# Designed miniproteins, single chains, continued (5): the designs that were tried, part 78

Each design is a single chain, and the fold is of that chain. pLDDT is the mean over its residues in the fold that is shown.

## One batch from the design tools (miniprotein)

Design m18705
Fold by ESMFold2-Fast:
Structure m18705 (fold): chain A 85 residues (1-85)
Amino acid sequence: EEEKLKIVEEGNKILKEMSQKFDEIRAKAEPSDPEVQEKYRELLKLFEKAATEIGKAANLPYDEAKKRLDEIQKEMDKALEEFSK
């Protein structure tokens, strides 16, 4: 139980950080700017996929769930870093 909560909390933190960056992008995402539009579309896709994976990982044994979250975090961290830089 405690381990399962850890997995859910970690996943929620990842999604929350992504959501904050998403809000910044969305605020600057004017329909007239195709570059910004494409950027936030890609992030939205990753966000939705991550949310689905996190939900499924919560039903896995701790070690397996932990590995899945680590992979998701690395992918999102990479995308976020490339977006900021």
Scores: mean pLDDT 72

Design m18706
Fold by ESMFold2-Fast:
Structure m18706 (fold): chain A 72 residues (1-72)
Amino acid sequence: MKEEAEKYIKKADELFKKAQEALAQGNTPESNRLAAEALFYYNKAAKLLGDQKLRDEGFERVNALMEQAAAA
């Protein structure tokens, strides 16, 4: 379970980084898609670990990015 959760966290972090990059390039639809996918993997990892803080941090990061996208 921990190894699986670690893979999900790494994938979520990579997707979130790509979402930030897409937003910086003005590609809001791609940023939104990548951010949603990152959130999905953060939620999966948090569920496997029983780590509510990980889930909350993931949501906070994605929400901040989505709010920036909506303001642009």
Scores: mean pLDDT 77

Design m18707
Fold by ESMFold2-Fast:
Structure m18707 (fold): chain A 62 residues (1-62)
Amino acid sequence: GSNADIDKILDNAFTGDQLYKDKNDVEAAISNLNKALTEAKKIGGSTGISILQNKLKEILSK
């Protein structure tokens, strides 16, 4: 898939500024990551997963 498709997956998976307000809800974060990986795989297979991984690295690096 395109970068725009992966951006939508990330927006959907991490919807709401509230997701990270309670860092104790790690299970919700894991669930959303699993959904994002599943959707990235459907859209772009290995390429989709690679794009998602690169975007996650950017998020974690800020």
Scores: mean pLDDT 60

Design m18708
Fold by ESMFold2-Fast:
Structure m18708 (fold): chain A 67 residues (1-67)
Amino acid sequence: MLRSYTAPKSGTVREAAELLKKENPEIKSVTFDERLKSKEDDPIEKGTVISYELEGDTATVIGVTPV
């Protein structure tokens, strides 16, 4: 199921993914789509939208949309 998460603070894509996991107890694992694996440490601003697919307890980040 496709979902979105709005980054509550500036940081990196990886930091936003960790916050997503921390704030959503149903998510036990976060992974990145192949296209995004080299961009985990890219900087993002507060308000950036992280698009992810949830399959079971695994969230796969498939897109990052800047503010």
Scores: mean pLDDT 80

Design m18709
Fold by ESMFold2-Fast:
Structure m18709 (fold): chain A 100 residues (1-100)
Amino acid sequence: NYQDMYNRMVDTARRNRDNPVSQSRSLSLRASYATRMGDFDQARRDVRDALRRAGDNPGSQSLAYRAQSILYRGMGDNQTAQQLQNQADSLQQQSQQDNG
């Protein structure tokens, strides 16, 4: 279930706090689950942290923008959500080209 997955992501983030790419990915997933739970304030913090920790990694940026898209859709801003989803899709494509 989402709550169990959320708790596992929190534990994973604690263990890997010195690995920014892994932290970014864990935070992106946590933000998506926080949005599903209605905790939009936590989701906003997790998205900001995920984007910061992603740096220039397009795969991690893609996951963070996808999580942000889910957050904006949850808040009723479908236009911004679609723009963020398009950005995430572009970054995912770039990640596949750069990483093989």
Scores: mean pLDDT 80

Design m18710
Fold by ESMFold2-Fast:
Structure m18710 (fold): chain A 84 residues (1-84)
Amino acid sequence: KISELVSKAIGHALRALADALEAGNEKVVELITKGIKAFSENKFDEAIKYFEEAAKLAREQGDENTARDAEGFAKIVKELKEAS
């Protein structure tokens, strides 16, 4: 089940990054990239923080697609922490 959560988290992260790049929002891309790096280093609290900041900023700018996927990532990583 952990492998499924990791796969879902990666899927949300890649979609959030793609959507933010398409929207041209450099600050949101920066936050998502920092979150992905933290996740790869098993720093789950930092990864959650960066993706929640990215989701908030994306939503404030009307980018609901990026916000949705960034929130999805944070939710799955919270589940992964509880499963680990």
Scores: mean pLDDT 85

Design m18711
Fold by ESMFold2-Fast:
Structure m18711 (fold): chain A 100 residues (1-100)
Amino acid sequence: SEDDGYRQTYNDTLDGLLDSLKRGNYNVFESMIRSAERQLRELEPEVPKERAEEIRNLIEQAKEAFKAGDYESAAELLARAIALLERERQRVQRRRAQRA
């Protein structure tokens, strides 16, 4: 289900981020932030404004937590943002398929 897909993406992303941050590999987190920002920009015209703002706020909160050294909160917030982006991307792809 869509909810199962969200939970799977969230859990996998969170586990990966926590492992990389625990190892001191901050480049993974920074790369995933840039990827999430790029994906949001690409999806924003096809996604309700409220959803785009929710995802943007999560990305910004993740950056703030990371700067504060709160790596657990940074990982959770970014994992949530990525899981929401994947869900919205799947919704956009389904809508495009229905229009084709």
Scores: mean pLDDT 88

Design m18712
Fold by ESMFold2-Fast:
Structure m18712 (fold): chain A 80 residues (1-80)
Amino acid sequence: SKEEIYNELLERAKKTLDEVVEQYKDLPPEEQINVLKETYKFIIEQLKKEAEKYGLTDEQINRLIAELKSYYEKKIEEIK
């Protein structure tokens, strides 16, 4: 279903952000934030393309992007 595709895309995107946070955790906080910010931009562009390819609605795509943005912003706040 499109709901299953939505959830799969969101979970894969979140996992990628989590993996980047873990990979770069020993860098200074400012450098961690820069890496995460650039990774997030790349993920958003790929996520939009994949969601459109799988035929998600504009409403679903906007919601997907908003949920990922909230997750990303939380990760930024957790970096010290």
Scores: mean pLDDT 87

Design m18713
Fold by ESMFold2-Fast:
Structure m18713 (fold): chain A 82 residues (1-82)
Amino acid sequence: SAAERARLQERLLDLTQEVNVLITLLKQNPNDQEIQKQLEEKVRELRRVLEEGRRAGVDPSLLEYAERTIREAEELLEKAKK
């Protein structure tokens, strides 16, 4: 439904923004384990909402933005652990 797509779009935007804030914080404090944990948890949540958004037909541009954000977060987390 249009209402469901709108709700998923809003949640996807909010989660993507939260992940971007955590990316910025982790770049400033690369060894902060608490930020790493929060980022891992938010990335998992964002992935779930992204899958729901794809199924519901959310805007492809927004889906791409979320995918790029997840990729950046995962690359940063890998560097922090190695």
Scores: mean pLDDT 88

Design m18714
Fold by ESMFold2-Fast:
Structure m18714 (fold): chain A 105 residues (1-105)
Amino acid sequence: SDIRKELEEIRERLEKLEERLKEAETDEEIEEILRELEELLNRLEELLKKAEKEDLPELKELVERARRLALEAMKKAENKKVILRGIGLVLRAIGLLYDIELKEK
């Protein structure tokens, strides 16, 4: 699959965002993490369009990790706007998981 290298890059970036969220102390830091997560979700959505059936398990894993990260960020945030951004990314990830499920069948 031509997308395998980009999936690996997204995995590495998600791992770094997961580590950054553990250390984040301010809503500004959480908002920056959510902004980068939104970029990764956009990339995962584009990769799904090109994905073959063999790519779907890894793509699903990465989207589930992104959903979990957004949920953890939402729980840690205190600012309503940052919380709402987190909710928005959770919902986008759920939609992408639905699209992956449809492509598997």
Scores: mean pLDDT 88

Design m18715
Fold by ESMFold2-Fast:
Structure m18715 (fold): chain A 89 residues (1-89)
Amino acid sequence: EKKKKIEETRKEIREYLIKKYAELEGISEEEARRMIETDRAPEAKEAAEALEEAIKEAAEKYAGDKSIEEVLELIEEILREKIEKKAAE
């Protein structure tokens, strides 16, 4: 079920991105989700798509060395730290 786990992690990363986008823009998570889902925030959508592609590629490359769950958790933590660091600067 590699594909299923990758899709689940993409959803988790997307939810995290929605939360961070809402914090950065000073809007509600509901509003941020609507903007992303209705293509009214193309920059946020592009960022989300790029992150999902990176997650998929890393999971495929490292599945043999670590469990998919561990690889996806690591990617999520790295992305979270990068987003928070960028927002703090």
Scores: mean pLDDT 58

Design m18716
Fold by ESMFold2-Fast:
Structure m18716 (fold): chain A 61 residues (1-61)
Amino acid sequence: LGEQTAANLKRLAEEYGKAGDIDGLRMIRAAVERAQASGGLTPEQAAELLAFIDELIEKAK
């Protein structure tokens, strides 16, 4: 469950991270939180994605 959603969100985060788009990364972070709240992602998938996105934001600063 949620494997395709997780893969899509990770790819978008990678694209925004490569562009240095911190605002885009924050939008994807919010999308991960909403997907977890709606049951589209498992807690484990959401936690991994949030950690990955937070790492990309730190690198972009």
Scores: mean pLDDT 82

Design m18717
Fold by ESMFold2-Fast:
Structure m18717 (fold): chain A 62 residues (1-62)
Amino acid sequence: MTLTLKALEDYVPKTPEELPLLKGQILTLADPKLLSDTQLEGTDVATGRSGIVPLDKVEIVG
């Protein structure tokens, strides 16, 4: 099942693998294996870009 995530705050990437976030940005997580205790690999719905996102910067909404 695909999870829908929403960015809780703006985030500036620390590494090239991380996804920049704007507060309210919608992301999807298609594979539960991409979810860890501290981060996930999400896809931005607006741009289609994928990257690592800190778990504390997003909430699961679906």
Scores: mean pLDDT 76

Design m18718
Fold by ESMFold2-Fast:
Order: sequence, then C-alpha cells, then structure tokens
Structure m18718 (fold): chain A 77 residues (1-77)
Amino acid sequence: KVRDLVNQVAALLHQAGHEGLAQKLAGRILDAIDAGDKEAALKAIEEGIKQVESLDLPEEVKQQILSLLEEAKKLVE
C-alpha cells in the first residue's frame, strides 16, 4: 500500500513536469521501505512534503500529492 501511494505521488509529479523530483522522492522513500528502515522512510516522506509544499503547482494537484504523502506517513508509523 505505501508503494502504491508513493507511485501515485511520482506519477502526479511527473505529469506536472517534475520528473526529476518524482524520481528522487519516490526512490528515497521506496529504497528506505525496501531496506526496512522506518526512520529513513519517515524522514524521506517529511522532506518530500516540504518540497511539494514549496512547488508552484495547481492547488488541487498539490493537495492530492500532500494527502497521498500524509497517508503513506501514517502507514509507515
């Protein structure tokens, strides 16, 4: 489920023209999940939330991405 949420975030960022951020953000979170490193996964999600909040995105898209990241954070906790 966390992987599905993170992949949805990456897809939305890619569609918005932020392919590089999508790859780095998704890669860091998924690598931490695959390694079983809960602390690294939480940190990567929190850093991702801050980066997305600072992006110039349509508010609807920004809120969708933030909601998915917050759900992923709750599942990792």
Scores: mean pLDDT 83

Design m18719
Fold by ESMFold2-Fast:
Structure m18719 (fold): chain A 78 residues (1-78)
Amino acid sequence: LVEEALRLVEEAARLAEEAGISTKGLVEALRNAPTPREQLTLVEIALRELEEQDPSNPKIQEAIRLLREAARLLREAA
């Protein structure tokens, strides 16, 4: 669950960066978070930030989808 969620976050970060949005240390912050609950909080913050971006950009839409799935997996792990 946690490993799968981290993989989804890494893919979302890559897509966001391709769209010109810096994910600056999100993956590293998640790996340094000691619990799935804290990892979930970081993902939910990142998700809110991305949802404020251009909704017409398909890479941003896909990054949002991946972060929502990562959040779901982290809730199951918490």
Scores: mean pLDDT 78

Design m18720
Fold by ESMFold2-Fast:
Structure m18720 (fold): chain A 76 residues (1-76)
Amino acid sequence: APSAEEGARLADLYGAGGVLYAQQGDDEKAAEMVARAGEYGRASGSEEGIESALKGAEAAKQAGSDLAYEAGVRAA
């Protein structure tokens, strides 16, 4: 399992990737990336990791992907 710091960093990176796919209209890939962000945020066991995951989910929703938002929140 990644360390708490690595988990938070991966949550941020996958969240950012999900936002980029959402901006391109690729809801399936956006949801996959944001779900991964949620999983890494949860696995980090830290408030920072969970905040990074939720930030990614909210950003993907603002980019137009409710599917990615729902996937991210469910995974976190």
Scores: mean pLDDT 81

Design m18721
Fold by ESMFold2-Fast:
Structure m18721 (fold): chain A 93 residues (1-93)
Amino acid sequence: MEEKIRRLIEAGLSREEAERVVRWIREGNTEAVLELARRLAEEGNFEAVEEIRRLLLEEARRRAKEGDYKKAMALLATAVEIELILREAKEKE
C-alpha cells in the first residue's frame, strides 16, 4: 500500500489524494476513480492519470487471481476508459 501511495505522490498527487485513490481502487469504487482521472487530465497531470491506470491494471490482475472476475473486469474496463480520457485530453488545444 505505501509503495502505491508513494508512486502516486511522485506522479504529482497529494498524500491525501493518493491514499484516497488507492482505497477507491481496492474497494472497486471505479466511479470515483474515473471522476478524479478526468479532473487530473483536464489539469494536464497526465503522469498521475497514467499511474492510476497502472494501479487499476495491477488490482484487476490480483482480483482475477483470487477468482473475483466481476471486479477484475470492472477494473479493466475502467483502465480502458482512462486511456480514452488521456487520448481525448491530449488532443485539446
Scores: mean pLDDT 84

Design m18722
Fold by ESMFold2-Fast:
Structure m18722 (fold): chain A 94 residues (1-94)
Amino acid sequence: MKEEIKKEIEEKVKELEKKEGRKLSEEELKKKKIEILKEKKKEVEIEIEALEAMLTMAEYVGADQSLIDKIKEEIKELEEKKKAIEELLKELEK
């Protein structure tokens, strides 16, 4: 999970460096990586909220257990992704 997120950040950084035609300084790289991680965290939080709303409705209407289980699994995966993003932010904010 962390490794996949790191790869996505490195790819975005490489695109930015290519677009500017120069290497970013260590300070600029750190700042851009933090910005990207914060944006990803916000996106994941929105997805979790949407799935939690879906779960509440599914449980209320007595939806099939397989659907309820699938939604719970997706929420769990997004929570793990959020945790990985938070850990990477802590590493960069050192």
Scores: mean pLDDT 81

Design m18723
Fold by ESMFold2-Fast:
Structure m18723 (fold): chain A 91 residues (1-91)
Amino acid sequence: DPEKIEEQLKKSMEEDDKRMEEVRKTANEEQLKVLEEHEAMQKAAPYLREAARLMKEGAPPEEVEKKLREALELTKDPERQEYIKKLLEEL
């Protein structure tokens, strides 16, 4: 029966949503921090490396700021965003 297949699909989707909600609720703080730090490092790392390189080469602060701004836009983690903002203030 097509109706039984549709009902089972709906049930499976509801169970998946419930599992994801439980995982989100039971995820420990350490796991969330590791995941967010990993994501921030993967996305922002190239721009942060370029900013550090430009600083060592004595490039104008404007070029360093540009790379730090790009890293900030790619970073969704609030703690990493504050870290990058501090680097911008130290320019």
Scores: mean pLDDT 69

Design m18724
Fold by ESMFold2-Fast:
Structure m18724 (fold): chain A 66 residues (1-66)
Amino acid sequence: PTVELELEVDTSGLSAEQQQQLIDDAKRQLLGQALQVTQELLAKDPNAKVTVKTYLIVDGERIQLL
């Protein structure tokens, strides 16, 4: 199975330091979700070929992480 995960963040009104922290936290959350989904699918079918695609959208700009 192929799974696509997407997370959107809005950095409007934030300082550069706050923007970086928000983006880093969002990346960590998204990658954690990808790991959880992979583990859950493999728990149901250990022979499953799991592909996870992850996208972080920052102020409308799409960034692919996996």
Scores: mean pLDDT 84

Design m18725
Fold by ESMFold2-Fast:
Structure m18725 (fold): chain A 78 residues (1-78)
Amino acid sequence: DIVELLKKLAKAAEEAGDTELAKELREAAKELERDPNDLKALVRAAQAASEALLKGIDPQTAQKLLQLTGRKVNELVS
């Protein structure tokens, strides 16, 4: 579940002291809870997950989130 992974990654970002990244991840999660097909929210989620991965914030969750958001975007634009 993309929303659950976003919330998990947001907590990891907050614990790492990256409050702005945590906020971006929580906002993306909130948008996707309202509309799971929100393409802009999916792109924002992927960007935030990429940032977390580059910063070493829960790399396993960040990588899984990138995989799932990429798959979902492909489903919506094809």
Scores: mean pLDDT 86

Design m18726
Fold by ESMFold2-Fast:
Structure m18726 (fold): chain A 118 residues (1-118)
Amino acid sequence: SKAVESLRKNGIAWLQSLSREEFIEAVESIKDGKVENGVYYPGENDSELAREMAIMIQQYHTIGGEEADLSKVEGLSLQTKFLASLAQYVLGKDLNLEEIESIRDRAEKLYDAVLATK
């Protein structure tokens, strides 16, 4: 939909404005939130940036955006589930994050994919 396209473009532009290290540190801060129905809900100790990204994912879900298939990352960290949800929101695709071992490398893969988006 037009609303989904607009929210996705805004998310891409915003993420492109962040430094690589700001993005990685925000992802690394995710430790005490929860995932319900493919949406990440931040915990009290998550960084402000992680909370802001989670709100955008929640907005995307609310307006009928397609949710990430979290079955592939079931049993992996909250950070990985968050990254899979974020990838679905901003890129509309699965990045196969389960094939990557470290949270940092998973976050960098998403960040690089966002930077490659026009």
Scores: mean pLDDT 83

Design m18727
Fold by ESMFold2-Fast:
Structure m18727 (fold): chain A 87 residues (1-87)
Amino acid sequence: IEELIEELEKILEELKSLGSKHSIVQQTIDAIEAAIRHLRENAPAEKLQAILDFLQALKKILPDDPKLKELVDRAIEIIQEAIELKK
């Protein structure tokens, strides 16, 4: 789980480095920060699932930026892996 947190923190730094002022990108950043917080607090899988569902919804309305989509896809995969590990 520590490795998953570190990977999410790297994705978060890359998202912030894009410098986007787009509200959807900021919501994506906030959701990933919430996922990191829940993982650090050992929150139940249901809280991570809620964030995952929100990120998947945000992905549908993201700006057409290949790097942004790549980072969001990686975050989704890591959160899915974290949920599986909590089963």
Scores: mean pLDDT 79

Design m18728
Fold by ESMFold2-Fast:
Structure m18728 (fold): chain A 57 residues (1-57)
Amino acid sequence: GPTMGLGVAYEATKNGLLSIEDAEIAIRNGQAVADSTGSISARDLVELLREYLEKLK
């Protein structure tokens, strides 16, 4: 599901296996799912990905 997909994207990004561009796409898609479904878990994973990307800037 979306929550598991975001978790995989986060781990791949952390290990340098996912590009910054792909991580940003995952954040946008995950945020859209969180907004449409109200999933707190999807929001939490999006926040973790955003924090990771912010530290890389």
Scores: mean pLDDT 70

Design m18729
Fold by ESMFold2-Fast:
Structure m18729 (fold): chain A 108 residues (1-108)
Amino acid sequence: MAAEMAEEKARVIRELAAEPDEAKREALEKELLERMKERGIAGGSMATSDRSPEVLERKVEEARRALERIVETGGVRAAAGPVVLVEMNENNEEVITDIIPLAVEAPA
């Protein structure tokens, strides 16, 4: 569960870094939230008896806010601004290695 969510977040962050498009960022964030909801319900593995919809909604909201903070502090927020490059480190983690002050050219 947690590892799957971390992998999903890393994938979304990588996509955002590759394409600094605000509209696409919103679409990817929405897709991530929807997938987390479906996995949360399907997983059904909670150590406590607290399986209320409120707890599930809080988990989804917390993950969304965490992603938003990553995008704000180190991720991609630019359509016409700086581009943040990320690379996989030796621990298979996405790490910001460079910042380009101008947006890169769109792929042909």
Scores: mean pLDDT 45

Design m18730
Fold by ESMFold2-Fast:
Structure m18730 (fold): chain A 55 residues (1-55)
Amino acid sequence: MRSGAEFLEELAKLRVTEEEIETFVAMLEKMGMSPELIARYRALLEAALARSRAE
C-alpha cells in the first residue's frame, strides 16, 4: 500500500477544487467503479482540498 498511499498523496498535492472532485467522481462512475469506492475517493479528495486551503 505504500505505492498507493504515495500516489494518493501526489493527487492531494495537485490542489483539486470541488468542481474537479465532482468531475473525477463522475469519471469514476463511468469507469464502472463501485459507489462505495467512489465515496471513499471523494472523501480523500475533499480532505486534500481542506489541506490545501489550510496552507
Scores: mean pLDDT 68

Design m18731
Fold by ESMFold2-Fast:
Structure m18731 (fold): chain A 57 residues (1-57)
Amino acid sequence: APVAHPDITDELALRMAAAIMRLWPSMDAAQQEDADFALRVLARYLGTSVEELRRRA
């Protein structure tokens, strides 16, 4: 029940979000649904929104 502490894991989370966004246009609907779930998890981990992650990528 953790978190709210920025560290090196934030950099990894941002890299993962960027990779997902880079691949997004080539995904089908099911892959986009899975990717959206992953982005929501990463956004919560980073203390931000999915829209912010999409803008950064």
Scores: mean pLDDT 72

Design m18732
Fold by ESMFold2-Fast:
Structure m18732 (fold): chain A 61 residues (1-61)
Amino acid sequence: MKKEVHVTVTPSVEDGEAAARKIREAAGDVVHITLVDPSAEAMQRVAEAAKGAAEVRTAPP
């Protein structure tokens, strides 16, 4: 059964790193990402982790 995981990415690199960790632990699950003015560095960390997810969707803030 696929689990749905929700994460929020802010301009903070620390938040991006925490979201990336959560996404890696949800490998094979559906991940919903809410973006709130993310920094390029935060987005980079999340994008790398998202490669392991079964499906990644972005949601408006």
Scores: mean pLDDT 73

Design m18733
Fold by ESMFold2-Fast:
Structure m18733 (fold): chain A 63 residues (1-63)
Amino acid sequence: MKITKEQLEKLKKGYEALAKALGEKAAREMTARSLREMGASEEIVELALEDFEKAFEKLEEEI
């Protein structure tokens, strides 16, 4: 995976902002799309749709 620490921090902040503005479901869908575009595995994308915090923790372990 080519996701940098800076990209992960931006993704997390973006998710939090989107969740406050549009709700968790929309935020998860948009974040999962961004993760797929960044080359994340389908396992991580699916996890982000169900539990973004857990997906983010797993991504932090892999960078």
Scores: mean pLDDT 76

Design m18734
Fold by ESMFold2-Fast:
Structure m18734 (fold): chain A 112 residues (1-112)
Amino acid sequence: SLEEALKLRKDLELESQIEQIQKQIDELQKQLDQGWDEATRLAQELDGSTGELDKQRDELTQKIDELLKQAEEAYKKSLEEALQIYQDLLKYLQDQLSSVQNKISELKRKKA
């Protein structure tokens, strides 16, 4: 039917948008891992105190894993809900990348 064809087209468009966002999330996660590795390395070189950074990284990793799981579960039930969760996760990761970059800048300043 025309209604079924329109729904299929919308679902394919939503799936395509989700796939694009998932690729952006994968890239941001790699950048976050690199940033946290650099921040931890700088903190070790400064005074060896990495405990707070390690805890923050672990808490962020757990939260990201929980959000990814929620997005995957939503994908099985509603593409629109999954898209929203992936968009929210993308924004969260962008904010976290800015945060870790600021930490790196502060640590570099303390070493100079």
Scores: mean pLDDT 87

Design m18735
Fold by ESMFold2-Fast:
Structure m18735 (fold): chain A 100 residues (1-100)
Amino acid sequence: SAMLEKLREQIERLLNHAKENKLSDDQILAMLLHELRELSHTLSKEEVIETVEIIIEELKKNNASQSVIDTLEEVKEKLKESEEEDIEKLLTEVMRQIGA
């Protein structure tokens, strides 16, 4: 999918930017969660979960921090247990917890 290829390229660019600017794990997570929250306005719950899975795959491929990967795996599991109307609230709460 052209959309999935662009997402993978965007994540690779984000990780390269993070490395060049010495961003913390919390800053990387904040950027990824902001993108997911934006996408949640137009995507279904199932599509948001698929997007998180693609992000996790790309993070693993690019040797990202295990703490970032583990946090997104936890977000993915919470999304699976959440109702559609609660997705934005869940993502906002996770962002609040790490953005301090």
Scores: mean pLDDT 82

Design m18736
Fold by ESMFold2-Fast:
Structure m18736 (fold): chain A 78 residues (1-78)
Amino acid sequence: SREEGLAEALIETLRAALPTITDPALRAAVERAIELLEQGKIAEAAAVLQEAAARDPEAVRELAARLTAAVEKALEEL
């Protein structure tokens, strides 16, 4: 399904980004977002990432770019 394909793409992107994240708070937020996505809770995962972005926009900028690219690629394949 489209929602499953999107969730899988986001999980893969977040997991790949995780070892590049040096900020412990952002790393915890990304780990929580992965858990929520694995449960199909896409809106809750988005809320966790939005809160992290509000706290430190610069730390999230690269992650946000990677997530946007992953979403665009997933939508092209669906």
Scores: mean pLDDT 76

Design m18737
Fold by ESMFold2-Fast:
Structure m18737 (fold): chain A 55 residues (1-55)
Amino acid sequence: SPVDARLAELEARIAALSARYRALLADPTASQADIDRVAAELRRLADEYQGLLDG
């Protein structure tokens, strides 16, 4: 279904951004602005994913 396809896409994007977030936290030269931006995008995608599960 279109919903299943979107869930799979969101899951892949969340996984990729989670890996990036972990890498930024391990990098002592990473800017707080970049960390905050990735964290905000992760929250947005997680909220969309949960919305699709609930709707």
Scores: mean pLDDT 89

Design m18738
Fold by ESMFold2-Fast:
Structure m18738 (fold): chain A 77 residues (1-77)
Amino acid sequence: LEALAQQALDHTRAGAAAAEAGDAAAARAHLRQAEALLREVYALAQAAGRPEAALAVLGQVQAVLRAHAAALAAAEA
């Protein structure tokens, strides 16, 4: 669970960094991978009876996305 959560966060950070660098394709690829990993983390956290673990990583991911919102919006344009 924690390894997948860390991978999701790492992909979110990589996506944000790519967006800041103007690499829209890399940003989208990393964010799609982060989304897939977050869905898996959520399912595993529910099965393990640890919903707080999924909420913690979701909070960290959302903080990264908010900090880089302008660059991410530009990458979508």
Scores: mean pLDDT 79

Design m18739
Fold by ESMFold2-Fast:
Structure m18739 (fold): chain A 100 residues (1-100)
Amino acid sequence: GAMAERQRRLAELQAEADKVRETLKKNDPETFEKLYKKWKEKYGLSDVAAAFATGAYVALENGDLETARKYLEKIEEYYRLTGDENALKVYLHLRFELLA
């Protein structure tokens, strides 16, 4: 049913977020910790949304628009599954920066 599908997709997003955190932390631990903490503490993001927001932001700074778009799509999906308004606000802000 729809609820079981939602729970399965949330578990998949959590596993993907774990991999994103590990990758970003290995590549640049100082930048990762600074951005991830900002997303969680100042913007009120969950662990999942904060991981994808950090990944999207790093990709945008590096000019990797395809990777940034993929992470933004994951934040949007997370919002659609959870109703997390903080995830929506960060998604809209980063999407605006991608289009500029």
Scores: mean pLDDT 87

